# Ledger of designs, part 95: designed miniproteins, single chains, continued (5)

Each design is a single chain, and the fold is of that chain. pLDDT is the mean over its residues in the fold that is shown.

## One batch from the design tools (miniprotein)

Design m19299
Fold by ESMFold2-Fast:
Structure m19299 (fold): chain A 81 residues (1-81)
Amino acid sequence: SAAKRAELRREVLLAVGHSILAVGYELDGDIDSAIKSLDDSIRHLERARRLARELGDEESVAASDRAIEAVRRRKQELQEQ
């Protein structure tokens, strides 16, 4: 539906916003806040993935899976410093 597609788009934009906030916190040396922002980004991407699955949008599911993997990897790198 158009409403579910708009919700998917909103969740992706929120995930991007939290990833940008994480960069800002990292530049300020606030690693704990950067990690929390990455966790928020992952939660929004997981919601986007669920919406993509409900829509039968295989491309958006795959894109969400790749984005989740990338954000989880970045979080792990920050935790291992």
Scores: mean pLDDT 91

Design m19300
Fold by ESMFold2-Fast:
Structure m19300 (fold): chain A 95 residues (1-95)
Amino acid sequence: MLEEIRRLIEELREMIKNNEPASKIYDKVVEIIRKLLEAEPSLSNEQLIEAYEEILEALREARDHALSQNDTGTAGLLDLYIKGVEGKIEELKKK
C-alpha cells in the first residue's frame, strides 16, 4: 500500500521532470489521493503521516510546475489539495 503510493509519487515527479502538461500531472495527483484513501483504513497513524508528508512535498512541486506553465487554474486546484493534506497531517499528529 505505502510502496504503491511512493511509486505513484515517483511517477508524478518524472512527469514534472519531463515537463508534461499541468492538467495531466493533476490527474496523477487525483490518482495518488484516491489510492491513499483506499489504503487509509489499513495504515497506522505513523504510516499515514509519512504518506501525507511525502504527498504534500509532491503536491507543492506539482503546484510550482503548474505556475511555471502559467496554468493558474490547475495551480489553484492543487492549492486546495495542499491545504487539505496539511489539515489531515495536523489531525493525525494530535492522536
Scores: mean pLDDT 85

Design m19301
Fold by ESMFold2-Fast:
Structure m19301 (fold): chain A 91 residues (1-91)
Amino acid sequence: SAEALRRAAEERLRALEAEAQAVAKEVDALLAAGKREEAEALMEAFLERGLPEVLALLRELAAAGLLSEEERADVAAAEARLAALRAARAA
């Protein structure tokens, strides 16, 4: 079932990656139009919603022993980023 877990996680991660690319494109368009506050709000909203979901999937893969050392470091960096974003919103 490790294969099934990996495939399901990869499919969901691909969907989240496609969503992230769409958001990045919209953020770039807003920045090009001088709409910095709107771009920052859109990016922040996506990170708050999408980043916890990515981290949950990556933790499942880590628990199953399916992540590389580099991927585990990326998870730690992403978790730190989410914590910083939440702290900034709480201030």
Scores: mean pLDDT 76

Design m19302
Fold by ESMFold2-Fast:
Structure m19302 (fold): chain A 101 residues (1-101)
Amino acid sequence: MEGEELARRAEELAREALELARRGGDGDRAARLATEAGSLASEAADLGAGEEARRAGSLANRAGLEAVRSGASGPKGAAAAVSGIGAAVQGGLAAGKPPAP
């Protein structure tokens, strides 16, 4: 289990989720992909890929919010956003201090 590989997969899934949400085809599917991306990003952070995991998590959060706009049910959209936020925070902590001015 390579953390950078998991973060890369998470980023790819998050981008796919965001694209699906923008197309307005299926918000629930987009939210599902965003949630999976957030989970993979959190695992990547645990494995030390902090910077990559933070980027993937942030993108997953954005994809989750966009999925809600495209019609994802509240619970599915909320799960996607929470998963992405958690991954972004965890990745940031793994990457080091984030008091960026």
Scores: mean pLDDT 72

Design m19303
Fold by ESMFold2-Fast:
Structure m19303 (fold): chain A 67 residues (1-67)
Amino acid sequence: MTVVIRLPPGASVGDMVVAAVRHLSRFDPDAEVTDIGETTATGTAGDQRYRVEIDSEAGTVTLTPLP
């Protein structure tokens, strides 16, 4: 299931990555976000990988489960 996280106005890419890690840590305390680019990263929680999409203009992070 796709998850959208909304952040306070003025959130940086770093803040968005932290928000993604905090969300994934609810399922796996060892959850990580890696391969961090300007608009995309990779998230991992338990056995599930996620595509992380970062929208700095909207202040949103989208987590899409990968196969």
Scores: mean pLDDT 78

Design m19304
Fold by ESMFold2-Fast:
Structure m19304 (fold): chain A 98 residues (1-98)
Amino acid sequence: MITEAIKTLQKILEKHGIKLSPEQVIELALFFYKVVKERKTWEEVKDDFVKLMNKLKIPPETFVRAISALDLFYSRNPEKFESLIPELEKEYQRLKEK
C-alpha cells in the first residue's frame, strides 16, 4: 500500500518531528526536486511555494521545516533522493486515480 519511497521520506521527516500524509509527502518532495532540478532559488519560486503550502493544508512552520529536512537529505544523498522520484510520480498518479 505505502511504497518504499514514501516510507523512506516519511521516516526522514519523522526524525525532524514532522508527520505528513502520503499525498503531502509526494507533492512536497516532487516540488522540492523540481526546484533543485531547474536550479531555481527559493525566492524565485515563492509564489508556487505558498500555493503548494495552502493546497496541501500544511502549516507554514511545518512546511519550512519539511523543505529543510528534504534539502539536508538531498545534499547528503542526491543519487538516493533522485532514485525515489520515479516511484513518487507513479504513486501521485495512483492516488489521483484511486
Scores: mean pLDDT 80

Design m19305
Fold by ESMFold2-Fast:
Structure m19305 (fold): chain A 97 residues (1-97)
Amino acid sequence: MIYRVTMKGVIEAETESEIEMIKEAAEALVKRTQERLSEALGVPVEAKVSFRVEGKKVVITVEMTGPDAELLRQAAEDLAKALGAKEVEIEVEELPE
């Protein structure tokens, strides 16, 4: 079975330069998490990060696709915590084959 886990969170930024730093940090952390999960599961895990800037808020959406919904969910929670994200929502869905 293959699952998609989507984490959405909000990080507040005071300046445009802080927004840029948040984006760079999130991209690096997601890539590292993807590599760790792929190694732990022994299969390729896909991870994507996207950003939406709403005034002084950066809405971060991370999507991870792979086996083991529980491990992916835990990784999403760990990512949200590491990023200091607020208003965190995590959704797990089973993908059609």
Scores: mean pLDDT 83

Design m19306
Fold by ESMFold2-Fast:
Parts: sequence; structure tokens; C-alpha cells
Structure m19306 (fold): chain A 68 residues (1-68)
Amino acid sequence: SILEKLKKILDEIFTPEQKKELLEFVEKTNSWEEMLELLERIINNEGDAEELRKIREKLAKKIEELKK
């Protein structure tokens, strides 16, 4: 399922702490749709390590920005 792929990708590109923070943030800000769109891009590029690194960096910055 998409949720299983999502968890796998999050476990590979984020620490458990970062993953928890991301999920907590999504619930708090109602930014669920935006986060799902970003995660969907990660799923589509799961075979490309360099592309995943770029997406992870952008996602981390977005989380930090929205958290403010």
C-alpha cells in the first residue's frame, strides 16, 4: 500500500525524531495535503538516491519554515 511505501521512505531518509516531528506538524497545521504531495514525489522517485536526497532537503526546509 501507499502507506507502507511512505513509512519505508520516511524511515530511510528521516530519523525517527524527524519523522515524528513531521507527523506532529502535519496534524497541528492542517497542511496534510501539501505534505502528502511532497511525499508522493518521494514515492515516485524511490529508486533514485540522488533525487531522494534533493527531495528530502526541500521537505526538511519546508517543515522548518511551516513550523515557524
Scores: mean pLDDT 62

Design m19307
Fold by ESMFold2-Fast:
Structure m19307 (fold): chain A 70 residues (1-70)
Amino acid sequence: MVSEKEKKLIEFLSSFLDLGEDDPLDDAARALLRDLFRKFANHEVSDAVLATLRNVRDAARYAAAHVDIG
């Protein structure tokens, strides 16, 4: 189940990455996510963790738990 915070983050990240919520994250999208978390949330994510994020929904769930953005 997706929380309200996760839903809002799905919409935000979907818009930011120009991807649908279930669209796979390519290398460019993962690079943008790393930069987003680092520059705007002061959060550094490892390559290993980024590799576990398969789609926008996974990225939003991670952000809801570990990153304060928006």
Scores: mean pLDDT 77

Design m19308
Fold by ESMFold2-Fast:
Structure m19308 (fold): chain A 96 residues (1-96)
Amino acid sequence: LTPEQLDLVVQLTLLIIELVTAKKAAEKGDFESVVEAARNLIKKVETLPLSPESRQAILDALQRAIEAAEKGNYPEAVEALDRAIDILHQEADRVE
């Protein structure tokens, strides 16, 4: 791996950890923690060198998590966060 590829893998891993934390908050019905985490993740994802398709899919999933949490639909928020985690894992796997 180049230093740039290694840095990207580290950044993606840290985002996955933050998403898992947000998912646990959603499972507890902690609206404020879910919305705050998702908004912070949106800002970070916008700055990463991801494919446009993956970036948009992650941003859409994070926005869905916020909207679901605002409606008290925590199962949908969890599903949206799981989707974002899956996309980030796929992106990390591509950085060989």
Scores: mean pLDDT 82

Design m19309
Fold by ESMFold2-Fast:
Structure m19309 (fold): chain A 76 residues (1-76)
Amino acid sequence: ELTQKEKDFFAVYSVYGDRLSQQELADFFGVSQSTVSKWRKKYDKNPPEVDKKKGIELDIEYGVKQLEEAVRKVTK
């Protein structure tokens, strides 16, 4: 069975896979590049049904979190 983290990865990868590097995906999910490589192969061999809206939502959420952390470090 797919873990929630793998499902989230596949959702983001299905929308942004061609735009995001292996390093960017690893940083996004807090995993090693080796883990990303394994998940990419798993997706490419047998693509599961993914919620593309969830992939977009996760990308926006990550971007907002990064911006909040940057602002918090600069302004407080």
Scores: mean pLDDT 71

Design m19310
Fold by ESMFold2-Fast:
Structure m19310 (fold): chain A 64 residues (1-64)
Amino acid sequence: MESKISEAQGKLAQATLAGDEKKKEQASKELIDYLKQKGYSDEEAQKIVDTIVKTAQALKQQRD
């Protein structure tokens, strides 16, 4: 389970860095599903997704 969460987090970060909105949306849903299976609430899972997206966007702005 933890390995799948780490993989989904990586996919979300990569999609955000690539600017691919469709892949970002798909990866976000996958990560939320895994987190909910682990016992996280919808709100907690969404906060984790938002943090990853914001961090990746900030890194992209610094590199571009």
Scores: mean pLDDT 80

Design m19311
Fold by ESMFold2-Fast:
Structure m19311 (fold): chain A 77 residues (1-77)
Amino acid sequence: KEEEREKVEEEEKKFEEKLEEGRRRGEEALKTKGVTAGVGAEIRGVGDAVEAALSALSLRADEKMKERERLEEELEE
């Protein structure tokens, strides 16, 4: 069972890195748009889009983690 724990932990770390990278990309896009746009409506639109994307990523990560926890519990019996 220790081997199962190790693989889950490894995958979790990789998944977390992907999530963080996506989030960072969103923030970077918002920053660059903010710097170049200079118009409130345009900046707000980009902000909303980035926030929606981050929320979607967060939801997917949560779903993935829940599924992983469920699998681990089944294995951990």
Scores: mean pLDDT 63

Design m19312
Fold by ESMFold2-Fast:
Structure m19312 (fold): chain A 83 residues (1-83)
Amino acid sequence: MDLLLERLEKLIEEAKEYPELKEMAERLLEIARRNDPKDLPEVEELLKEAIEKTEEAVKEKDSEKALLYTQLAFLAEEIIEEL
């Protein structure tokens, strides 16, 4: 869990220019710190949104945005496994 929290904090710092991504990452960080299985449906929704946003960024040819959303999706999957 500690490594996941560190990776989320780094992603939040990197996402300064992407306010929606930053908000999603901050919410995931709160959920990860709480470690409550009741939050599982919200994490699954955040994962779905991150995947959709990654696909949008790829279509826009925004490699940086696509990479950041891909990282968010990966971290959401890891949180689901820990809950």
Scores: mean pLDDT 84

Design m19313
Fold by ESMFold2-Fast:
Structure m19313 (fold): chain A 90 residues (1-90)
Amino acid sequence: AAEEKVKELEERVEELKKQAKEKIAAAKEGTEEQKKQNLAELAKLAKELQELAEEAAKLARENSGEVQDRAIETAVEARETYAELQEEIA
């Protein structure tokens, strides 16, 4: 149901936020080849966060109450992390 979907999105966003923090740190270290690989991983994480933000926004539009509030918060967190990753990639 909708509550299960919002929980799944919340957990996925938190996991991607953790990976983003680790990969942002890693992208500034190592060899040129390692930096290139880390930048590619950041780009992949950014795409996944963008997709999760859209999914959460849709869930917020289709629901009300606690599910809507949680979905809005999830979309905001995904978009904030996406913006941080975009700054690192650019």
Scores: mean pLDDT 83

Design m19314
Fold by ESMFold2-Fast:
Structure m19314 (fold): chain A 78 residues (1-78)
Amino acid sequence: SEMERLVEEALRVAEEVRRRVEEELIAAGVDREEAERIGFELGVEEAARLVHERLSELLGGEVPFEPVYESVRALAEE
């Protein structure tokens, strides 16, 4: 289904951004726990933006961002 593909794409984006940001911050001298926290948050934000854009396109109307962000965050925490 389109929703299933969107969820899979979003989780991949979240993980890719998380790893990249974590590696960059650690290389810059940020501690691992802080780098992991920042990477996770930025990953979820990028994934939520992608989901929000796709849902707004699919539904042809205004979709509130906050519920999308919370849903993506909950999925990424699993």
Scores: mean pLDDT 83

Design m19315
Fold by ESMFold2-Fast:
Formats: C-alpha cells, sequence, structure tokens
Structure m19315 (fold): chain A 77 residues (1-77)
C-alpha cells in the first residue's frame, strides 16, 4: 500500500527529528494509526497508550506524534 509506505517514511523522519528510537514494528503501528486519521477514522486511547509505552513517551506526546504524522501525510497527497 503506497499510503502506508508514505506514512512509514513520515513517521521515521518525525521520530528522528525528536530523537526517539523505535522498532520497525512500532514504526508500522504509528504509520497505520496515522493512515487511519488521514482516512477520517479514529485512533483508540488504548492504541495511543500502547504506542506511548513502546516509544517511552507520555500518551499526550504519542497522540501529538500520530496527529503530526497524519498531517504531514495528508500534505503529501
Amino acid sequence: DELLKLAKEVVEELLKERGIEASEETIEELAKAAVRLVLGGEVSEELIEEIAKKLGVSPETARRIIEEAARRVKEKL
């Protein structure tokens, strides 16, 4: 899926800018969450908390990262 590939690239760039290390699996989870927002869907609080734990950040920071990734992906469409 081209949209998911774009989202993964955006997520990798965003995490690098913030100095956050993440596994490929976590990057894919973030990318899928961003794609869901781009398509007008919702991201559950449970998923945000799970991602936050994997990234070592607060749920608020994880939400901001997902929202920013979705914003950047939408700009490139």
Scores: mean pLDDT 84

Design m19316
Fold by ESMFold2-Fast:
Structure m19316 (fold): chain A 71 residues (1-71)
Amino acid sequence: SMEELKNEVKELIEKARRLADELEAQGRTDFARMVRAGIDYAEGLLENGEYEKALRVAKQIVEDAERLLAQ
């Protein structure tokens, strides 16, 4: 459902926020800023009802941030 999709995007945005905080704590300020810019973009897509695009953006930001934190 669209509500399930919206909730998945919100969960990914919250995860991305935690990953951005972790990147910043490690001194990776430029990467933290990049992740936060992606979060702002995904939130804008959610506000506009573009849930499928918001999901793709949020997934990509989380995957990229996790990859950076892994090494």
Scores: mean pLDDT 90

Design m19317
Fold by ESMFold2-Fast:
Structure m19317 (fold): chain A 60 residues (1-60)
Amino acid sequence: MEADLSGLADLPEPAMVGYLRDLIANGSEAELRLLLERLDELPLSPAQKAELRTEIEAAL
């Protein structure tokens, strides 16, 4: 998977979610904070964004 947020929009939803969950589990606090700020820009459903936001906040 790509190591930057700009490439995420090119991935199918399952691959994007998988990448984000890997980053949540192994990423730095700075990367997780950046994800929170940029999460609404990703082409995901509102429900998936809400779930990922909760996972990121729990990981911080």
Scores: mean pLDDT 73

Design m19318
Fold by ESMFold2-Fast:
Structure m19318 (fold): chain A 74 residues (1-74)
Amino acid sequence: SAEKRELEREIARRVSKLIEEAEKTNDVKTLEKIIEELNRIKKEALEQGMDESVVNAIEQAIETIKKKLEELKG
């Protein structure tokens, strides 16, 4: 449906902004908040029945930011 496509585009936009913010910051607390927000977006995507590729892209973003967090903490 048109509503589902608009939600998918909105989710993609939100995820891209969070990835860009994560790339630009070395602040551990900010990165942790970004991971929390990405997990919320992932839950929304799953509840709305978004394509597996959308969910997988969010999961990959979370894992990349988690690796950055571990490097900053170690």
Scores: mean pLDDT 85

Design m19319
Fold by ESMFold2-Fast:
Structure m19319 (fold): chain A 65 residues (1-65)
Amino acid sequence: SDVIVEVAVHDLPLSEEARKELREILSKLSDEEQVKLTRLASQLIKQGKSDEEILEAVKKEAEKL
């Protein structure tokens, strides 16, 4: 079920474009990997990272999976 990931991404304080790109990255991954990278994005938001920095970090981690 992708409902939890979809809701979590929707509630993140990101631009609509950044949320769309994040969903596209996550859609290619397993449920466990989606949870891991959503948590990474949330942590980077708490650190005050920009949308671009968050997406770059998530893409880099996704490439390792």
Scores: mean pLDDT 76

Design m19320
Fold by ESMFold2-Fast:
Structure m19320 (fold): chain A 82 residues (1-82)
Amino acid sequence: MSDEEEAETLKKVLDNIKKLSSSKDPFTQEIGISMTRMMAAVMLLSGRPLSEKQREVLEEAVKDPEFSQEVRDVLRDLLERS
């Protein structure tokens, strides 16, 4: 998979997380936050460095106020540890 395709896949996952974590239903919000934690854990456990494009996507998400603070905190930790 190309770096561009991997970045597009990450962006689609983050768009779904944004939709879930902004839901008015508390259960759906928790699913979105849990998906973020699982994604971050998988990416860190892979030992594979982030591509420049993946890093850009994550940096944009960390600065996007439409993501909940909990989601942004997880993504910031992922960037710092990658």
Scores: mean pLDDT 82

Design m19321
Fold by ESMFold2-Fast:
Structure m19321 (fold): chain A 63 residues (1-63)
Amino acid sequence: DVEKLYEEITEEAAERMQKGESPEKVFEEILGPAVDRLQALGVSEQDAENLVFKAVQDAKERI
């Protein structure tokens, strides 16, 4: 479901930032695959992009 995928995206972003990647680089590199996965679950492209952005911000707060 969307909530599970959101948590997976957030965890991936957090792991990458803990390894020293910038939030901007992480967002750019995960955006395409994450949007594709969210759209497969019925999320619009715009909402998927917003969810990925939020996931990276939430991940940054967990570090």
Scores: mean pLDDT 83

Design m19322
Fold by ESMFold2-Fast:
Structure m19322 (fold): chain A 92 residues (1-92)
Amino acid sequence: SLIEAQAEATIEATREFLENLEEARAEAIRHALETGEAEEVVAGLEAQAELLRELARRFEAAGLREAAEAARRGAEAMEEIAAAVREAAARA
């Protein structure tokens, strides 16, 4: 039941993250520009995306399709924010 609990937590966390996606994007850009740490922010987001893609593979192997799809959507959203941070920093 541990993997089932992780699946449920991942679905819920992804739902909450996607509901607040625009705010998360704006915060990441603001933080990167204020601190000059755009490369560190991007690296952190890309690391989180990779962890979510690994988690998606594990859920898929366990037959937990909804959780696997949630993890992939979360990874894609983090990659989108990373790209937005990179573009904002390049224009600063």
Scores: mean pLDDT 89

Design m19323
Fold by ESMFold2-Fast:
Structure m19323 (fold): chain A 76 residues (1-76)
Amino acid sequence: SLIEKFINLSEEARKVLTEVVKKVEEMYAAGKSPEDIIAEAEKFIDANPSLTDEEKKILRELVQKIVDTLAAEKAA
């Protein structure tokens, strides 16, 4: 589950996720599309040298779910 993936993240990965969520909110407020937001968030995650490839994959999956949720809320 998404919650299990979040619980198993390192402290550094959780810190990166928190920062990415803030950037996602800023990009959404700036009128970027969900696809563009995901692309920018993935670039930010992939640029972090402290994360393993596995952690980067999990963070990308979590970002996708966050963006999907924001898009659904805006559509409602």
Scores: mean pLDDT 78

Design m19324
Fold by ESMFold2-Fast:
Formats: structure tokens, C-alpha cells, sequence
Structure m19324 (fold): chain A 88 residues (1-88)
């Protein structure tokens, strides 16, 4: 539960940073919202483990879609999503 929340938080944080770095506020906002949703869902038990993993993955994918996003930020977001999936 806590590990899934941490994974979702990291996916959202780095996905948002990738979106900002790529100059796409919409991608940054989408990543932040998905990451927060996954973290909240995991911590309060209102979302299934698969749902949390999907939210974390959505956060990483949103950041990845920003043109010019740095590879390192995208990779960190994807690592967060992977940790959320493994904890589910």
C-alpha cells in the first residue's frame, strides 16, 4: 500500500517535471493529477492495486508525451510506475 503510493507519487513528480521540461503544461498537469490520484487511492484504499498502477503509468506516459522531455526525467517517472505495479 505505502510502496504503491510512493511509486505513484514518484511517477507523478517526475512525469510533471518532464512535462515542464518539455514545455507542455498540459502534460505536466495530467502527470501531476494522475500521480496524486494514484498516491491518494493507495494511501486511503479507495483504488485497487491495479488502479494505482494504472494511475502511476498514466502519469509517466503524460510526461513522456511532452516534446523535448529529458530522458532522465521520463525514466524516473517510469521507475515510479514500475514500483507501483510491483507493489500491487
Amino acid sequence: REKAAEGAREAGKYGMEAGKDGGNGTSASAAAVSGIGGEFGARYGVVSGKGVANDAKAAAESGKRAPGAKKELVEKAEEGAKRAEEAA
Scores: mean pLDDT 76

Design m19325
Fold by ESMFold2-Fast:
Structure m19325 (fold): chain A 115 residues (1-115)
Amino acid sequence: MYKELSFGELMSLALQEISKLKNDPNPELQKLREELEKELAKAISALLEKAVILSLVGSELRKEKKKRFVDREEIEAAMSEEQKKKLEELEKELEEVSKKIAELLEKVEELLKKL
């Protein structure tokens, strides 16, 4: 179920669930909400770092190629080895965060069914 959702859909569901659980008196649900908030914060941080890297490379490519627009694929091909390594690390972090959020959402659903 959750593992088949796009990254954006998964993040949106996590935000909705955090909002729904905000005033829930159950301490186990509050713990899951706090874990969802931590994972979302990691996702936002990684997405911002990724956006900065892609923006910097894209800006430089537009100057070098004298093009008004460059494709994401061209940007990724023009990245330095250090930038590529950092992007790979960020992509792995986003994959791990996505898996953790999916797991946490499943735990919330299971706990709500038992209450």
Scores: mean pLDDT 80

Design m19326
Fold by ESMFold2-Fast:
Structure m19326 (fold): chain A 64 residues (1-64)
Amino acid sequence: GDYVGQAKKHLDMVLDMISSTTDPGYIGLLYGMARPSLDVLRQKDPELAEEYIKKMEEIINKQL
C-alpha cells in the first residue's frame, strides 16, 4: 500500500490543525496523534520524517 503517501496526508492535516490552535493541551494531543505516521516515515523515509518533525517544532514554537 501507499503507506508513505497516507502518512504524509495525515501529517499535513495535523500540521494544519496545530497551526489553527493556540491551546497547549490540544497541540500536545495533536503531536501525539502524529506519532504513528512519523514512525511510518522513520522506517520508509527517515529524511522526510526529520523534515516533518522540524515543521512541527517550528509551528509549535510560534503558537506557544
Scores: mean pLDDT 81

Design m19327
Fold by ESMFold2-Fast:
Structure m19327 (fold): chain A 88 residues (1-88)
Amino acid sequence: MKRKEELLKKLEELAREIGKLLKEVFPDLDVDGAIERFMEHARKAPVEVLEKIVKDLEANKDLIKEIFELAKTHSDEEVEKIMEEKLK
């Protein structure tokens, strides 16, 4: 019970962090509603699935943040070039 609750809390925190970035780029997107629907499905998932999702999101969270920050100050061509260099 406690492990699943901890994973759900961590998933919600990660989803909210990514959601803040999405709101800056896509202000018309119902990010809060999307997070609520995602968390409803996550609550039904087994612990093993939740652990995998948390690991995958944590591993990619910093990359997602960097991409969004670059998109604010750089052209699409510059962002693609920077991403290609970082993924090598």
Scores: mean pLDDT 72

Design m19328
Fold by ESMFold2-Fast:
Structure m19328 (fold): chain A 73 residues (1-73)
Amino acid sequence: SMEEAKKVAEEIGKDPSKFESLRRYPKEPIDYSKYEVVSVGTPVETATGFLIPVTLRHKETGELIGVIYFLPR
């Protein structure tokens, strides 16, 4: 449900490394120790589940990267 997806989005915002199995993008591995969560977007409903967009910032460089997690129905 959307409420469950919102709950998962909140938990990703607290510790995205625990949700690595749900990550769909980028394909390259992420060293989460080097990044902090800037924002977690509203889950986007699809026919098969929910896309959860997250923005991470590199702690030393300040570079922003987009990350997408997928929660299946």
Scores: mean pLDDT 88

Design m19329
Fold by ESMFold2-Fast:
Structure m19329 (fold): chain A 70 residues (1-70)
Amino acid sequence: SEKEKYLKEMKEKFEEAIEKVKDDPELVELLKLQLKNFELYMEKASVEEVKEAKEEAIEQLEKLLKEYEK
Protein backbone atom coordinates (compact mmCIF):
# COMPACT_ATOMS: atom_id res chain seq x y z
CA SER A 1 0.00 0.00 0.00
CA GLU A 2 1.04 3.65 -0.36
CA LYS A 3 1.09 4.06 3.43
CA GLU A 4 3.50 1.11 3.75
CA LYS A 5 5.77 2.75 1.14
CA TYR A 6 5.78 6.02 3.13
CA LEU A 7 6.50 4.14 6.37
CA LYS A 8 9.45 2.35 4.69
CA GLU A 9 10.85 5.70 3.48
CA MET A 10 10.43 7.18 6.98
CA LYS A 11 12.12 4.20 8.64
CA GLU A 12 15.08 4.35 6.24
CA LYS A 13 15.60 8.10 6.76
CA PHE A 14 15.18 7.93 10.54
CA GLU A 15 17.44 4.87 10.91
CA GLU A 16 20.19 6.71 8.96
CA ALA A 17 19.71 9.77 11.20
CA ILE A 18 19.77 7.67 14.40
CA GLU A 19 23.10 6.16 13.29
CA LYS A 20 24.53 9.67 12.72
CA VAL A 21 23.42 10.90 16.19
CA LYS A 22 24.04 7.62 18.09
CA ASP A 23 26.38 9.39 20.57
CA ASP A 24 23.39 11.49 21.78
CA PRO A 25 21.05 9.04 23.59
CA GLU A 26 18.37 11.70 24.28
CA LEU A 27 18.18 12.62 20.59
CA VAL A 28 18.10 8.92 19.59
CA GLU A 29 15.10 8.37 21.90
CA LEU A 30 13.32 11.47 20.50
CA LEU A 31 13.77 10.22 16.92
CA LYS A 32 12.53 6.73 17.89
CA LEU A 33 9.48 8.30 19.57
CA GLN A 34 8.77 10.43 16.46
CA LEU A 35 8.91 7.32 14.24
CA LYS A 36 6.61 5.42 16.65
CA ASN A 37 4.13 8.33 16.65
CA PHE A 38 4.17 8.32 12.82
CA GLU A 39 3.31 4.59 12.80
CA LEU A 40 0.35 5.27 15.14
CA TYR A 41 -0.77 8.26 13.03
CA MET A 42 -0.86 6.05 9.91
CA GLU A 43 -3.65 3.91 11.45
CA LYS A 44 -5.97 6.97 11.69
CA ALA A 45 -4.88 9.22 8.79
CA SER A 46 -5.64 9.23 5.06
CA VAL A 47 -2.97 8.40 2.45
CA GLU A 48 -2.59 12.12 1.58
CA GLU A 49 -2.28 13.08 5.28
CA VAL A 50 0.40 10.39 5.77
CA LYS A 51 2.32 11.64 2.70
CA GLU A 52 2.23 15.23 4.01
CA ALA A 53 3.30 14.11 7.51
CA LYS A 54 6.22 12.12 6.02
CA GLU A 55 7.40 15.11 3.95
CA GLU A 56 7.19 17.45 6.99
CA ALA A 57 8.98 14.94 9.25
CA ILE A 58 11.84 14.44 6.77
CA GLU A 59 12.23 18.23 6.32
CA GLN A 60 12.37 18.69 10.12
CA LEU A 61 14.84 15.78 10.39
CA GLU A 62 17.18 17.40 7.83
CA LYS A 63 17.07 20.71 9.76
CA LEU A 64 17.82 18.85 13.01
CA LEU A 65 20.82 17.07 11.46
CA LYS A 66 22.23 20.40 10.21
CA GLU A 67 21.94 21.83 13.75
CA TYR A 68 23.52 18.68 15.28
CA GLU A 69 26.57 18.89 12.94
CA LYS A 70 27.48 22.37 14.26
Scores: mean pLDDT 82

Design m19330
Fold by ESMFold2-Fast:
Structure m19330 (fold): chain A 85 residues (1-85)
Amino acid sequence: AEETARRVLAEAVRIFLEKLRGVPRSQAEDAAKEAIDEAKRLAERHGATVEVEYSIEGNRVRAKITVTAGGVTLEVDVEVDLAPE
């Protein structure tokens, strides 16, 4: 349960950072949506759920990623730099 939650959280963070880092701000919303969709599919495959709350502030995306597996809930705040405009 906790190991599953930690693994899913780490992978969700990786997906979010890889899909958003260096993306133009004009594409950031679409990139965030794709990252969230991929993270949700990953979580579902492991019997977990993932929730992402994010905001775009200038050339940076801030996100709170919450993963729940087997009654264990973990959360992390992440920031990723977009391409300058």
Scores: mean pLDDT 83

Design m19331
Fold by ESMFold2-Fast:
Structure m19331 (fold): chain A 78 residues (1-78)
Amino acid sequence: MKSPSERLRELSERLLALGEEAKRNNDLEALKALQETLGELQRRMEAVIAERGYLSDAEAAELLEEALKELEERLKKL
């Protein structure tokens, strides 16, 4: 079983890999999709912190997993 912090690390590494792939390919559309997804993720995290005063590793991992799914969907449309 992976802990929430281990899941968060794994998901963050996947996001970083996608960003590095887009940079390597000089894919401006993929980079734009990544930026839009990161902006939405930041807004969701800020909303949770504003409502609850904190963001747990488990909730951060859940939000990041959702953001990765949305990013994969956006990349498929390019």
Scores: mean pLDDT 79

Design m19332
Fold by ESMFold2-Fast:
Structure m19332 (fold): chain A 105 residues (1-105)
Amino acid sequence: PQDLIDHMRSLANQAIDRLLAKGYITQEQADYLRENIDLAIEKAINLSEEEKEKYLEELAEFMELVKKANPNLSTEEMRDLNTVFHVLFLAENYSAQEMFDFIFS
């Protein structure tokens, strides 16, 4: 449904905007993420059960790495970083470590 896709795209762009404004990502990283939003949405809709399981495992590992490095992150910041994980995992096949390095390197 177009309305769902438009809503998901809007939420992803808002998350990227907030992370950029707070200095968690660069302009180049933000541009790269925006270019991959539509591909990530397309892949999310078509995930198999095996792919969903792998996705949840990599998400848990990524969030653990983020929390260990940044223990004072707000709930909003954690949600926004989770959105970055969605884009990089689904569009680019990044591991949890590769995504962590993308944001914090």
Scores: mean pLDDT 78

Design m19333
Fold by ESMFold2-Fast:
Structure m19333 (fold): chain A 94 residues (1-94)
Amino acid sequence: MAELPPELQLFAEGVRLLREGKYDEAVKKFEEAIALSPRPSPLMLLALGEAYEKSGDFDKAIEYYRQALELARGISPTLAKYAEEKLKEVEEKK
């Protein structure tokens, strides 16, 4: 595909930063992507939750994983299961 929508460009940048271990920068890019999205996807909320988890903000990670799970339940069984597993892991670390 030629050009990604701005929110998906920001999301892709956030994913790159997350892989590089730049967790606080990844959080900012994912928040920008979500802010530009008329309807944030469960995948965007999962990515933001993971970035918060890796940065050590477990309360924010739990908040966004819960939001991702609720949105995913009617849309994607795979994303719903992944959100549930991530939520469990973070609640055990807290």
Scores: mean pLDDT 82

